# Designed miniproteins, single chains, continued (5), part 21

Each design is a single chain, and the fold is of that chain. pLDDT is the mean over its residues in the fold that is shown.

## One batch from the design tools (miniprotein)

Design m16700
Fold by ESMFold2-Fast:
Structure m16700 (fold): chain A 80 residues (1-80)
Amino acid sequence: SRRERVIELLERIAEIFEKNGLTHLATLARGLIDLVRAHPDLPMEVVEWLVDGLVEVAKTIAPKDVYEEIERIAEEIRRL
């Protein structure tokens, strides 16, 4: 399903943040995964909006190479 694929892609984002020592961003990504899992009726448009918010925070805090990897995954989420 779209929701399951979004969770898989968010898990990849969280792992990338964790691998790069971006603990606060990893915590935010994990929190978003938990939110999506806990609320199956949450509209996908809201999920996409929250992902975009995470990406904007990452653009400000993360190194450019890490951000570019995250943006690529976020684009995959937006295409679901």
Scores: mean pLDDT 86

Design m16701
Fold by ESMFold2-Fast:
Structure m16701 (fold): chain A 113 residues (1-113)
Amino acid sequence: AEELVEELVEELKKLGLTKVAELFGEAAREALRAGQSLEDLLKAAIAFVELVLEGKSPEEIEEKYREFLKEVLGFSEKVVELLIELAEEVSTQSKEKQEKILELLRKAYGKLL
């Protein structure tokens, strides 16, 4: 699990997506420390990037999904805030970079299956 997170972080950094890599890496380390599901974290990150690609704002994503992440998936406030910041950072990137982020997240998720 931790090794998979480190691999994903390094791949994102190689693409110049340093802030995306840092936010995801911190969210994943916090979730793993708390005994939370890395599978659920990757699913949430993938869904957020897909919503950004569909033209949803980070504010719309936060409004609709904050309580779900916290109350249903059991993520801590810190992990939820890091996921929202990740959506914000992804929204500042070009569509081409957003697609590459999605590809890398899906690849990491596939390694868990």
Scores: mean pLDDT 85

Design m16702
Fold by ESMFold2-Fast:
Structure m16702 (fold): chain A 63 residues (1-63)
Amino acid sequence: LSTEEAAELAVEAARAFLAGDFATGIEKVEELRKAGHEKAVEGAGVGVETGDLEKAREIALKD
């Protein structure tokens, strides 16, 4: 995964969790973790906690 692809996946994961689709959210976070995109995993978590998908993307792009 490129940094940009990882950031998009992090936003998608956060959006899935916020919509109540926990299975999809978990699957996307696991994909990011296996690929070594630690900032994208962090971004997804912040996106879920705050509801701020732009902040999730910003954090993920720091990889």
Scores: mean pLDDT 83

Design m16703
Fold by ESMFold2-Fast:
Structure m16703 (fold): chain A 104 residues (1-104)
Amino acid sequence: SMLEELIKEALKDVPKGSKIGIIAHPSLHEEVKKIVESLGYEVVGTTTPATNLGMGAVIGHDFRKLGAEYALIIAPEKFVPYTVEGLEMHGIKPIVVDYKPVYP
């Protein structure tokens, strides 16, 4: 799928076996988790994109507790900055996939 190819490209420089948190719309959680695991990574948690910096900081803190080294973000552009800043505050490397669901 297009999503699978985008995730594969986004994770190409991430060491196999790395612990990854997933940040995406709930409808994508299971699909993204299966793709990430099929590529040889450990998924330690899933959550939804931050709508403000406070939410981003909570996500970063929670993912750090779960041992995440990276977080894969699949979100609308407007939510990406809050999520990225929150993750970086907690030492987690953000990886952004610019994926916009398009109507056929």
Scores: mean pLDDT 85

Design m16704
Fold by ESMFold2-Fast:
Structure m16704 (fold): chain A 66 residues (1-66)
Amino acid sequence: SKTANSDEEARKALAEVSKLTDIANVIVDGKEIGRVSTVDLEIGFTEVKAIAAKYGYPITLEPYVP
């Protein structure tokens, strides 16, 4: 898992998680609030930014395991 405190850190965290899985869980305050695709990192990052704008940093990205 990767914790991000800014948009730049979130972009890097998403890129790292993308090496492990096609889907990242987005966690805020210990709660899973959404999942984003890592297949297209620009689309995924846009979705992560929208979540961070709503809930605030820090956020944690982790590989989704079905």
Scores: mean pLDDT 84

Design m16705
Fold by ESMFold2-Fast:
Order: structure tokens, then C-alpha cells, then sequence
Structure m16705 (fold): chain A 105 residues (1-105)
């Protein structure tokens, strides 16, 4: 269901941020992949149940964690720009999905 997808998205988002904070540059692609999957699962949750307040709250938490990940990546000039752009795209799509869900309410 939507809530299970949103909870899984948050778990992956937390793992991605932990990997960026505690890992090295070689872990960054894995962290970005995890965060992109977190965004995709959260978008699916919002599309399945756009009026669910718990799903909306979890989506806002995933967005905040994704923004923290972007800030870490942008602070490191050795990070490939493509990696940052991929995460920005996934985050942008999630922000659009959340905006649509809030408008339906």
C-alpha cells in the first residue's frame, strides 16, 4: 500500500544520507542511487494515496533528506556534475508530485 511504499522510501533516504556523511567519495554513487529510489517509491506512494496525511508527512521528510544529500554533494568539487543533476531531477519530480497531492486536498 501507499504507506508501506512511503516508509520504505524514508528508510532508503536515511541510508543514503548516512552513506554520504559516513562514507567516502567512492560511496557517493550508491548514496545517490538509494536517494533516487527513495524519491521514486515516495512518488508512487503519493500517486496511490494523494490525500493520506501520513504519506504526505513522509514525503516531506524524504524531500528534506534529499536536500541535505544535494548540499553535501554540491560542497564537494570532486563529485561528477551528472550525479548532482540526476538527484536534482528525482527531487524535482517528487516536489511536483507532492504539490499535486496537496492541491487535490
Amino acid sequence: GALELAKKGLELAKKALELLKNGDVSDYPKAVELMIEACKLTIKALLEDPTNEEVLKLAEEVIELARECLAILEADPSVPKELILELEEALGLLEIALGIAKRIR
Scores: mean pLDDT 89

Design m16706
Fold by ESMFold2-Fast:
Formats: C-alpha cells, sequence, structure tokens
Structure m16706 (fold): chain A 70 residues (1-70)
C-alpha cells in the first residue's frame, strides 16, 4: 500500500540520517497519516533523499516534520 511504502521509505531515510529508532517511527507514522497520494509522493521523495546520503535524508525528514507541524 501507499502507506506501507511511505512508512518504509521514512524509516530508511531516518536510519540513513542517523536518527534514533523512535524518531524513525515518528517519521513513519507521520507519512502514514497522510492521504494515499501524498504518502506515495512523500515516500518517493524520502527514498530518493536516502539514496543521496545522510545529509539529503536528514533534510527530507526535517522538511516532512516541519510541514506537519512536528
Amino acid sequence: SAAEFGAKAAREAGRVAGLSEEEQERAARAVMSLPDKVARRAGEGLRRAAEAGPHGARAAVQSLMKDMGL
């Protein structure tokens, strides 16, 4: 599902960014709370950011959390 894809992408981006497991799970839950189309788009962005490395991953997770007021 889009929610599962987004959650996995968020956990991976958080892991690559050096975030704690609790922070990774917060990011995953944040993506899962989004509508399917938004969760899929966010997941695709987080996956690409994780592939770019730790700095890209951290920026993407921080942007997601900021947009959600977290």
Scores: mean pLDDT 84

Design m16707
Fold by ESMFold2-Fast:
Structure m16707 (fold): chain A 78 residues (1-78)
Amino acid sequence: AKPIGALVVKNDAERLPELLETALANSEKLIVVDAGSEDRSREIAEKYAREHPNVILLEAENVEEALKKAREKMEELR
């Protein structure tokens, strides 16, 4: 069985598609938390969440809150 994956994103629009594709290949569900990106990272994450039913997109104000939200969502999905 594939694990549940989690990815915290902040200002990494150039690499995000490759990271999302790799995570999706290795996870049955993928939690993506945008930690207040100012680049196109949020737009890319929103597109993947719309196109992939197994992607769960969350938003946070900073990396610390993003890590907390990712952990809480992983616990909820178990």
Scores: mean pLDDT 81

Design m16708
Fold by ESMFold2-Fast:
Structure m16708 (fold): chain A 85 residues (1-85)
Amino acid sequence: MPILSLAELRAQLDALAARVRALLEKYRPDALPDFDRVYAWLKSRLEKDPELVQRALRSLQLLVDRGDIDGLVDMIRSFVDTYLS
């Protein structure tokens, strides 16, 4: 798959993060601290591993588009367990 430019990837990450935060604040505020950790980590990976960030964005976007709040929380926890533990 084509890699987005760094500027495009950053803009998409920030826009998606705002949407995820709004959903979590409404339905699952308990997941906000873990989401903040994942968001900070994804920002740190933008220049180092843009393909990984792009794949993470695609997966999160799919769950947001489906309104799958439980799936969003499960994915956030999976990122914490895999990369932040």
Scores: mean pLDDT 83

Design m16709
Fold by ESMFold2-Fast:
Structure m16709 (fold): chain A 96 residues (1-96)
Amino acid sequence: MTPAQLRRQFITVGSALGMFQMLIWELNRNPSLDQTRVKSVIIGSLDRVIELMQDPDMREALTQLKKSIEDSSALEMAQRAAQALAQIGQELQAQI
């Protein structure tokens, strides 16, 4: 992977992480939010990150994460997704 590809992956992960942090904030503030809709947004966002991820090991890790959170609450899904993306972001940043 080139340095330019690493930077693009880092930006992609950071953008998704920012969205998941906002969803965590909204879910904590508004517990009456439609759980089914929020779960769909989280899964769709993870699918987009997986699709754009060029690193095969990180893509596999995110794919396994997606499977592991399928039966979780929206808040748990957002928290676990944010944690995984934070770790991946740190790993990508260390390679830049």
Scores: mean pLDDT 82

Design m16710
Fold by ESMFold2-Fast:
Structure m16710 (fold): chain A 81 residues (1-81)
Amino acid sequence: MLSEAEVALYAAIMAQEWVDEKYSQEEARKELERFLKEYGEKLPEELKEMLERLVETTDIEEQRKLVREIMDLMQKLAAAS
């Protein structure tokens, strides 16, 4: 079982790898979509929304922006706990 912070970190790492490896984006997106279907309901709503946008986004600059926002939200949630 993954904690909220681990889920956010995992998603951020995958997004970083998608940016680095454009050719693997389709497979990475499908894996993140599966992950969200299985664990999304256990996540804070804000974090879930950002991860869902990340799955739907194909633009690299938008993906980078979402990754930064996910990391920021993750730090904020960690500070609150």
Scores: mean pLDDT 66

Design m16711
Fold by ESMFold2-Fast:
Structure m16711 (fold): chain A 96 residues (1-96)
Amino acid sequence: MLEEFLRRVAERERELLKRFEELNKKQPDTKEFKEEAAREVVRAQAEVIRELLELGELSEEEAEELRRRLREGVRRAAERYGFEEEVVEELLALVE
C-alpha cells in the first residue's frame, strides 16, 4: 500500500523535476516560479492519493493520514520559501 504510493509519487516527482528545469530556464529565482512549483507538487501528490484510494490500494484512514502529512509539507515549504498566507491557503485547498 504505502510502497505503491511512494512509487507513484517518485514517478510524478521525476516528471515534475523535468517541468521545473524547463520553468527554471525562464524564471529561475522568482517568487512566481517557487509558488507554481509548489502548486504542481501538491497537485501531483494529492492526485496520487486520490487515485490509490479509488483503486482500493489505500483505506480512507490511510489516505487522510497521507493528506495530513502533505499539508504539513506545505506549511514547512511556506516557512522555508516565505509564502504569503493566501498562497498557503491555496496550496492546502489543493490537498482535497
Scores: mean pLDDT 72

Design m16712
Fold by ESMFold2-Fast:
Structure m16712 (fold): chain A 113 residues (1-113)
Amino acid sequence: KTEEVKKKQDEIIERFKSLGIPEPKNLADDEQIEYASTVREPDTEFADKMIKAVEQNTVLSLDQLLDALDGQYPSLARRLAGKSTREVMIFLNETNLHPELDYKLSKGIAELS
Protein backbone atom coordinates (compact mmCIF):
# COMPACT_ATOMS: atom_id res chain seq x y z
CA LYS A 1 0.00 0.00 0.00
CA THR A 2 2.65 2.59 1.05
CA GLU A 3 4.89 1.61 -1.90
CA GLU A 4 1.93 1.84 -4.31
CA VAL A 5 0.93 5.28 -2.95
CA LYS A 6 4.52 6.57 -3.33
CA LYS A 7 4.73 5.24 -6.91
CA LYS A 8 1.43 6.95 -7.84
CA GLN A 9 2.54 10.19 -6.17
CA ASP A 10 5.82 10.18 -8.16
CA GLU A 11 3.78 9.53 -11.34
CA ILE A 12 1.54 12.54 -10.55
CA ILE A 13 4.58 14.82 -10.01
CA GLU A 14 6.18 13.75 -13.31
CA ARG A 15 2.89 14.19 -15.18
CA PHE A 16 2.30 17.72 -13.85
CA LYS A 17 5.94 18.64 -14.54
CA SER A 18 5.72 17.42 -18.17
CA LEU A 19 2.39 19.23 -18.77
CA GLY A 20 3.35 22.46 -16.98
CA ILE A 21 0.30 22.12 -14.71
CA PRO A 22 0.77 23.55 -11.18
CA GLU A 23 0.47 20.94 -8.44
CA PRO A 24 -2.46 21.29 -6.01
CA LYS A 25 -1.63 22.25 -2.42
CA ASN A 26 -2.63 20.72 0.94
CA LEU A 27 -3.65 17.29 -0.46
CA ALA A 28 -2.82 13.98 1.23
CA ASP A 29 -1.23 11.17 -0.85
CA ASP A 30 -4.57 9.44 -1.66
CA GLU A 31 -6.14 12.81 -2.55
CA GLN A 32 -3.23 13.68 -4.88
CA ILE A 33 -3.75 10.35 -6.71
CA GLU A 34 -7.49 11.16 -7.06
CA TYR A 35 -6.71 14.66 -8.39
CA ALA A 36 -4.25 13.35 -11.02
CA SER A 37 -6.84 10.79 -12.18
CA THR A 38 -9.58 13.44 -12.51
CA VAL A 39 -7.72 16.53 -13.77
CA ARG A 40 -9.97 18.16 -16.38
CA GLU A 41 -10.45 21.45 -18.17
CA PRO A 42 -12.35 24.20 -16.27
CA ASP A 43 -15.96 23.05 -15.85
CA THR A 44 -18.39 25.57 -14.39
CA GLU A 45 -20.87 22.78 -13.53
CA PHE A 46 -18.34 21.27 -11.08
CA ALA A 47 -17.70 24.68 -9.48
CA ASP A 48 -21.42 25.53 -9.33
CA LYS A 49 -22.32 22.20 -7.65
CA MET A 50 -19.69 22.72 -4.94
CA ILE A 51 -20.62 26.38 -4.30
CA LYS A 52 -24.31 25.42 -4.07
CA ALA A 53 -23.48 22.68 -1.53
CA VAL A 54 -21.49 25.07 0.73
CA GLU A 55 -24.16 27.81 0.45
CA GLN A 56 -27.06 25.48 1.37
CA ASN A 57 -25.35 23.82 4.36
CA THR A 58 -23.41 24.76 7.51
CA VAL A 59 -21.77 21.28 7.58
CA LEU A 60 -21.36 18.92 4.60
CA SER A 61 -22.04 15.19 4.85
CA LEU A 62 -19.97 12.61 2.96
CA ASP A 63 -22.86 12.02 0.52
CA GLN A 64 -23.19 15.77 -0.19
CA LEU A 65 -19.44 16.10 -0.81
CA LEU A 66 -19.36 13.01 -3.08
CA ASP A 67 -22.29 14.42 -5.09
CA ALA A 68 -20.70 17.90 -5.37
CA LEU A 69 -17.37 16.34 -6.42
CA ASP A 70 -19.09 13.96 -8.91
CA GLY A 71 -17.66 11.03 -6.91
CA GLN A 72 -14.18 11.92 -8.24
CA TYR A 73 -12.44 12.59 -4.90
CA PRO A 74 -13.69 10.03 -2.34
CA SER A 75 -10.63 10.38 -0.04
CA LEU A 76 -10.93 14.18 -0.07
CA ALA A 77 -14.70 13.88 0.53
CA ARG A 78 -14.11 11.62 3.56
CA ARG A 79 -11.52 14.08 4.96
CA LEU A 80 -13.86 17.08 4.57
CA ALA A 81 -17.05 15.33 5.77
CA GLY A 82 -18.41 16.83 8.99
CA LYS A 83 -16.30 19.99 8.71
CA SER A 84 -17.97 23.40 8.68
CA THR A 85 -18.66 24.91 5.25
CA ARG A 86 -16.19 27.70 6.12
CA GLU A 87 -13.40 25.14 6.73
CA VAL A 88 -14.33 23.33 3.48
CA MET A 89 -14.31 26.63 1.51
CA ILE A 90 -10.91 27.68 2.92
CA PHE A 91 -9.37 24.25 2.26
CA LEU A 92 -10.66 24.03 -1.34
CA ASN A 93 -9.58 27.62 -2.06
CA GLU A 94 -6.04 26.85 -0.77
CA THR A 95 -5.93 23.54 -2.70
CA ASN A 96 -6.48 25.13 -6.15
CA LEU A 97 -8.64 22.26 -7.45
CA HIS A 98 -10.44 24.46 -10.00
CA PRO A 99 -9.99 28.14 -11.10
CA GLU A 100 -13.72 28.99 -11.11
CA LEU A 101 -14.19 27.35 -7.70
CA ASP A 102 -11.15 29.25 -6.32
CA TYR A 103 -12.63 32.58 -7.47
CA LYS A 104 -16.10 31.90 -5.98
CA LEU A 105 -14.62 30.53 -2.72
CA SER A 106 -12.37 33.60 -2.30
CA LYS A 107 -15.45 35.84 -2.67
CA GLY A 108 -17.49 33.70 -0.24
CA ILE A 109 -14.72 33.67 2.39
CA ALA A 110 -14.47 37.49 2.17
CA GLU A 111 -18.27 37.80 2.62
CA LEU A 112 -18.05 35.69 5.81
CA SER A 113 -15.90 38.41 7.43
Scores: mean pLDDT 63

Design m16713
Fold by ESMFold2-Fast:
Structure m16713 (fold): chain A 99 residues (1-99)
Amino acid sequence: DAAALIDRFVERVRADLLATALARAPPEYHAAVEALVDAFAAALRRVLEERQLSPEEIRALERAFDLVLEGKKREELTPEEIEAVLLLGELWREAIERL
């Protein structure tokens, strides 16, 4: 189910972004940071839904997100993994543009 995979992926992204952003932000900005992360997660979900991605493509994006978090270098990735990371970057940019 593509919808369930999108929900899971978006929640993972939201959780990781929130944790990272709150660790870097002063306490007085925490409410604003949470609002921005929530807005980004909502925008990302809309972008993913509009792209009508297959379950396989969504799983590839989830794998790409894991590879980015692991800090994998380009030379450590397969061609398919590079393509998934580039697609993730494109979707990320589109989500930011919708903020």
Scores: mean pLDDT 87

Design m16714
Fold by ESMFold2-Fast:
Structure m16714 (fold): chain A 78 residues (1-78)
Amino acid sequence: DKLVEAMQAAYDAVKKAIKSNVPGITLLTAAAGAVDYVLYGNEQSVKGGIDMLVSSGVPREEAEKAIKAGIEAAKKAL
């Protein structure tokens, strides 16, 4: 299932890009936002993912890079 592969790829990319330790649910939310953006072009999902990472203590610049990495990983998996 390409959707499962995209979700896993986005999750792994976001996790790898973050230097801070954050809860798994925050990583999953960010990964889901990246996949939603790739599938549907929903920019609000990207913003939501960045905001969730920042709220979990990730610096904004690092959160933006992590979401971008998740988007690229999801695109490659699909």
Scores: mean pLDDT 84

Design m16715
Fold by ESMFold2-Fast:
Structure m16715 (fold): chain A 77 residues (1-77)
Amino acid sequence: GAESLLEAARKAGRPDLVREIEELLEERKRAEEEAESLSGKEKQEVLRRMAQRETGRLLRIIGEMIDLGLDHLVKPE
């Protein structure tokens, strides 16, 4: 998840990736807060959009870390 990737970025000494992941976590929090004020289809759409955005950004960051030879920090042990 994003939290595990945040720790990996910190260990890698990548403040740019740390900031990007922290921004993602803040976007998730705001989407969850927005969804609490909604119901039915609108609530599901907000949550779906957030899940897609989070997944896409996490995959991109993981790809960058693999390209840097840091794949051992993002694989489950």
Scores: mean pLDDT 75

Design m16716
Fold by ESMFold2-Fast:
Structure m16716 (fold): chain A 90 residues (1-90)
Amino acid sequence: AGDHEAKLKEAIARLNAGDVTPETLSEVAAYKALVYLDKGDIEKAKEIAEKLLEWAEGVGDEVGIELAKKVLGKIYEKQGDLEKAKEYFE
């Protein structure tokens, strides 16, 4: 549970070192959203996760789409929107 900031830092370091891959970009976005969610900044977490979903759908990355949906599901659970959370977990 305490790994989100560490994972975000590692992913950003790899991106800055030139590891500009779909995986690294998805990890940066996903962990950044989860860090904001952990801090209670639901609005920023949702914005980042929605942008990740749009990007992943645009490039046809099924793994990125699934990751974004999982993060969005957690965000909607935190908002108390159980119906939307279920939609993203299915």
Scores: mean pLDDT 79

Design m16717
Fold by ESMFold2-Fast:
Structure m16717 (fold): chain A 64 residues (1-64)
Amino acid sequence: KAEKLKEILKKYITDEEANDLVEFFSEVYKTVTEEQALDILYGLLVYGYKLSEETAKKIVEEIK
């Protein structure tokens, strides 16, 4: 799952940013439900990485 997320993210953000986000998100998946983890990912993509809502939604849909 982490590897899949990393490959998707590398199409939209830098390899370094993708690695950082995947490391953070792997910790999130250990402590919250999948639904909560996906909501957190969406927020990080839109508000943290400034991706469009459409792009963030596509990424979230691809990894679930």
Scores: mean pLDDT 79

Design m16718
Fold by ESMFold2-Fast:
Structure m16718 (fold): chain A 66 residues (1-66)
Amino acid sequence: LKDKIKEALIKSGASEETAEKGAEAAVKNKDDPNLAANAAAKTLYEGGMSPQQAVKGAKAVYDVLS
């Protein structure tokens, strides 16, 4: 599961390091796709991605978990 989310985040434009942190945050919240997506978005934004890229990553996380 973590690897699938990490790959999806890399495809959304995240660096490998940021994608790893985002995937970890998402997996911690895996039972709630909305919470997981929000946690990933926050991690991507803090990792230096634009709001638009963070939203794209969050959607990818939601799609993997839903």
Scores: mean pLDDT 80

Design m16719
Fold by ESMFold2-Fast:
Structure m16719 (fold): chain A 89 residues (1-89)
Amino acid sequence: SEYIREFAKLAHILALDLEAAREFLEEHGVKAESDAEAVIIAYLLVTGEASVEEAKAMTKEQLIEAAEKLSEESVESEGFKKLLEELKE
């Protein structure tokens, strides 16, 4: 089922899976400069914190700001916080 496959992909992205994140971004034509950026962008898109159009136009600084806001307000994941610190490097 297409819906089951898409749901599984979204679940993997929420679990910070790089392969699922990279596949999702490729399907939407979004480029990422690093593994941390790929996972964070895919997470923002899946949670609705950013649109595809916004993600394509975002600077690294804007991406960091969006990810920091999400991390403080909604995401309790230590893994997400680690990726955010890697993105800042």
Scores: mean pLDDT 77

Design m16720
Fold by ESMFold2-Fast:
Structure m16720 (fold): chain A 83 residues (1-83)
Amino acid sequence: SEEEEQAIVEEIKKKVIEELKKAGVPEEKAKKTVETLFERANASEPVTPENLAKEAGVSKKNASLAIETVKKEIAEQRAAAGA
């Protein structure tokens, strides 16, 4: 179960990085954005486009894209699990 959970988290992270790169975000900043987003989520801290953009050094538009991509991927995982 722990290995399976880690695999899902890795897949979500890769997907978010790919979407940010498609939007023109440099790989280094895309990685930092994803890292910051997951750290805040794991700490049960609110993730807003404003906070994420400031902390990761990306535009508010790209921060919103990262947040929406994570939400979509989590929702798809929950739907597949019947939750």
Scores: mean pLDDT 80

Design m16721
Fold by ESMFold2-Fast:
Structure m16721 (fold): chain A 75 residues (1-75)
Amino acid sequence: SLVDQIADAFVKEVEKAKSKEEKHRLARFLASSIPDPEIAEEFYKKLVELIDNAESPEELREGIRKVLEEVRYKL
C-alpha cells in the first residue's frame, strides 16, 4: 500500500540521518505533505515522539505505519 511505501521510505531516511535535528526535519517534511495544518502539526508531534522514543527500527516503522493510517482516516 501507499502507507507501507511511505513508512518504509521514511524509516530508511531516519536511519541514515546523522543527528536528532536532521531526523526532526525529515518528520517536518513528511508532515508538510498534509494539507490541513492542525492535522499536520499533530502528525509532526507524533512522528517526533516515535523518533525520540523508539528502541528499534522495527518499532519506529510500526509506529509510523499506525500514525499514517490514523491521519489518513482523519482526512
Scores: mean pLDDT 83

Design m16722
Fold by ESMFold2-Fast:
Structure m16722 (fold): chain A 61 residues (1-61)
Amino acid sequence: GAELAYKGAKEGNPSAASLGATLAADQGRGVEGFEAAWKAGIENPKAASGGLTGLAGLRSL
């Protein structure tokens, strides 16, 4: 989950970053997965939308 989110964001693929964050959450690693996706999104602004989506989900807890 988190590894896929990081790779997707780094490559500028917001869909892969968002999917990776979702998979991490489904495996009971929600906080870690969203944090990883958000960090990757900051490093690659092109995929920031994926990271923002993950972070918004965390805030709604």
Scores: mean pLDDT 57

Design m16723
Fold by ESMFold2-Fast:
Structure m16723 (fold): chain A 82 residues (1-82)
Amino acid sequence: MRVDTAPSVSLPGRIELGDTGAAVRALKRALKRLGFYEGEDSDVVDEKTVEAIRALQEKLGLPASGVVDRETLEALAKLPPR
């Protein structure tokens, strides 16, 4: 195995409108499980995803910017699955 970037498991620095990938899908699934997102599971950050991020950030006492930073992702990872 060869990896040029980030040798350890780490969260992306930021996720915002227009971003794509597996991390986005994981984020959307977490938001859906928590009741903040009602759309379909896709790998694109759309307007519905941004609204869900803002709702989560407001609940966590973070600025409701709609941009997911590392702190927001870490908070999601600490929430128990139900």
Scores: mean pLDDT 69

Design m16724
Fold by ESMFold2-Fast:
Structure m16724 (fold): chain A 75 residues (1-75)
Amino acid sequence: SAEERFRAAVETVFASMRSSIEQAKASTDPRERHLLLSSVRGLARWLLEQAERERVPEDVRREIEARVEELMAEA
């Protein structure tokens, strides 16, 4: 289903965001840290916009919003 495909894409994006956050934490280069965290912010914004555009169920959208907030707090 479209929801299952979207859910798989969401998990891929979250994995990418988590990887970038961990790479940023390990980096000693301020430029690399800035670019990685900017990329994470861009992915977070894109993901929330996609959830609204795809008109996902309200409970799924709230779960995505909560997970984005949790990851961004860790960054």
Scores: mean pLDDT 82

Design m16725
Fold by ESMFold2-Fast:
Structure m16725 (fold): chain A 68 residues (1-68)
Amino acid sequence: GREEAIEKLAELIKELGGLSERAARSAATAIIDGSLSDRLAKGLLVKEGGLSEEQAEKILKEAKELLK
């Protein structure tokens, strides 16, 4: 469900990047809810989260798989 998707994505963001638990959960929620475009979400994860572009792309792909 939505909560499980947010939790899993937040854990992935936290594991790959330097975001706090709160920031990772906030980013995961915005991505899962579709509040951010893929471009804006990727920029946020790279600039604020310290992820590589490849890691950010993997996060967005994982989000789409979790919503199937």
Scores: mean pLDDT 80

Design m16726
Fold by ESMFold2-Fast:
Structure m16726 (fold): chain A 69 residues (1-69)
Amino acid sequence: MEKVEALSEKAREYALQGNYDEARRLILEALRLDPSSKKAWEAMKLLPREIQREITKERFRELADEVDA
């Protein structure tokens, strides 16, 4: 859980700096470890809407793969 918070903090820092590619990658890693992380979702809200949509789609794909559906 602490690792997820660290990834989410880093993602927020990159998002605030305008480095959306790095922020996106870190948010995806945090959400893979803990999909209920409020901190990861808050960091995602700092990204452009288009990137937020891509992260959501990537998460749905990973969840579908996990249940083989």
Scores: mean pLDDT 75

Design m16727
Fold by ESMFold2-Fast:
Structure m16727 (fold): chain A 79 residues (1-79)
Amino acid sequence: GGLEDAEEGLRLGEEALRAVEEGDGEKAAELARKAVELGLRGMEGGVVAAGTGAVLLGIGAAVEALLKGLISEEQFREA
């Protein structure tokens, strides 16, 4: 349910940040998108704090990947 989605989103968001540190922009963008999607589902299920955390981690990873030149602006807009 929403709690499981929020917790998975947090895990994937942390994994996305790790992918950015490793220079894997494609993996970072994919994981960031999933973290945002799961975070939003968690918030819809009433798990607002953890769901919001997952969204922010996902956005942060995507922004960092863009700023480091690991993904294009087009890839960022799709995340």
Scores: mean pLDDT 81

Design m16728
Fold by ESMFold2-Fast:
Structure m16728 (fold): chain A 78 residues (1-78)
Amino acid sequence: SEEAEKARKVFEEAKKLIDEINALLQSGDVTKERTEELKEKADKVIEELNKLGGWQYTVDYLKYLRDQLITFTKLKEK
C-alpha cells in the first residue's frame, strides 16, 4: 500500500541515522554539539515513526542510542 511505501521511506531514514550514531560511538569522537544535532534528528524521526505506528522496536532503539550519546558526552565533561 502507499502507507507501507511511506513507512519504508521513514524507516530508511531511521536506519541511516542509526548507522551514523553507531559509527560515531565506535569512533569515540562524541561531542556535545554532535550529540545535540543527532538528538534533534532522532526526535524528528521518532515522531514520524510514532505517527505511522507499529515501529516500536525502531523507536526504542533510537531512544537507546540517543541516551548513549548523552551518557558519553557527560562522561567527557571536564
Scores: mean pLDDT 80

Design m16729
Fold by ESMFold2-Fast:
Structure m16729 (fold): chain A 108 residues (1-108)
Amino acid sequence: SLEDELLKGLEETFQQLEELFKQHVSPGVYEEIKQILKDTIEKVKEYVKNGDYEKALEIMNETNKKLVEIINDAYAKGQISVSAATRMLLLIAAAGATVYVLKKSMES
C-alpha cells in the first residue's frame, strides 16, 4: 500500500540520518539521537496504525525541532561541516514531508 511504502521510506530516511550522525557527533550525542529516532519511528507507526495521522505529524515535528537544535549546537561547536549539517537538515525535511504526505493521502 502507499501507507506501507511511505513508512518504509521514513525508516530508510531515519537510517541514513542515524548513519550521518554516527560519523560526526560524539558517541554520547549519537546514542541520544539514536534513541530519539527509534522512539519517534515507533510512535509514528503506532499513531498511523490507529488512524491518528495528526498525532503522527505532531510527534515528527517535535522530533524535527530537537534534531535541528542538536545540529545547530554541533555546528556552533565546530563538530560538523556545513556540508554534513545541510545533508542532515535535508533528511529531516524529507522525514517531515513523508509524514505530512501520509496524513494528506489518508484524509481522502
Scores: mean pLDDT 86

Design m16730
Fold by ESMFold2-Fast:
Structure m16730 (fold): chain A 73 residues (1-73)
Amino acid sequence: LAELEERIAASTDLDEALTLRRLLALKLLSTTPGRIELVSEVTGKVTVFPSAEEALAWIEQQRQQAEQARALR
């Protein structure tokens, strides 16, 4: 969580920062006990996770992809 927030704050691209922050705030928290549904702001699809750890890992991967795209510009 803190790692993602720090990376979002370090983002130079406003669109990227908003996307990652929204993903963190709206998707990270569990909507159902024992099952976390995340709606990707990037791809628009719903991904279901059995635990918060897996959801966090997926969010971090999304952040990594966005950061890599930014770095390649």
Scores: mean pLDDT 57

Design m16731
Fold by ESMFold2-Fast:
Structure m16731 (fold): chain A 95 residues (1-95)
Amino acid sequence: SVDDLKQQILQLVHNIALDVLLRSPDSVIEQNKEQVLELASKLSKDDQRELLEDLRRLGKDLSLTVTYITNNPQLGEEVLKRIEELIEKIEEMIK
């Protein structure tokens, strides 16, 4: 279902934040980003617009959470940057 697909995408975005927090290799983060984009491409344009709103909220929440846990605002900024890159690519799909 569309809800199952959206939940898979949100789980992958959580995994990206965790990978940044754990200092995982960039290749792992990029693989998760590619999976998000592949799954997002299967959504209708209206569902992609709803996903963008969810990702903007989640990106801010995860950035703050990572900053709080690590006491490192640079890691929180890295999480936000990675999610903003996904948002930009999905916005390009909607055009």
Scores: mean pLDDT 89

Design m16732
Fold by ESMFold2-Fast:
Structure m16732 (fold): chain A 101 residues (1-101)
Amino acid sequence: SIEEESLGGLGRISGAVGKISKDSKEKLKSVETAAKIAEKAVKLGYEKGAKEAVKSMKRIGESLSDEEKPKAIEYLRKAAKVAEKLPEAKELALKAAEELE
């Protein structure tokens, strides 16, 4: 649907903005935004949207400072818990959190 496509698009845009931001706090805010998109996608049962949001969180997390990276890991672990009914999104979130450590 248009709504599902919009959530996927917002997830990708959030990831791109976070990656190019020069401020670690702005990057962390983009991770928070992607986490909210993931929660909305899970509520809609839209696994593709949830996966896109998780991928965005990982890309931003990789570009964070060592001090801010643990916060991105927390958001990814929370996304995995929220995505309990979407196994692919849950597995991606757990793997992304592990790879950021």
Scores: mean pLDDT 76

Design m16733
Fold by ESMFold2-Fast:
Structure m16733 (fold): chain A 90 residues (1-90)
Amino acid sequence: SHMEELRKEVRKELEEVIEKLTQESLEKLAEIYRALNELHPDELVKEAAELFEEAAKTKEGKNVDPELEAEVDKLYANLEAGVEKGLASL
């Protein structure tokens, strides 16, 4: 039950982030989380990747927070660099 409550809380936080992001940023997050799940399978990471991917396909409004968009762009760049370095270490 604790894990189920944790997943619901994480999902709620992710949904709040999704509302403030562009389709482009959501596609970037989906790609990175999908890659992370492929490297190290994690149920929460997989759910996050699926949530971002589905949100990117259905997001038609441009309700955007420019500061949050900038933060996502930085996170995307950092995660992409981390994933690339991890793959290069194989």
Scores: mean pLDDT 71

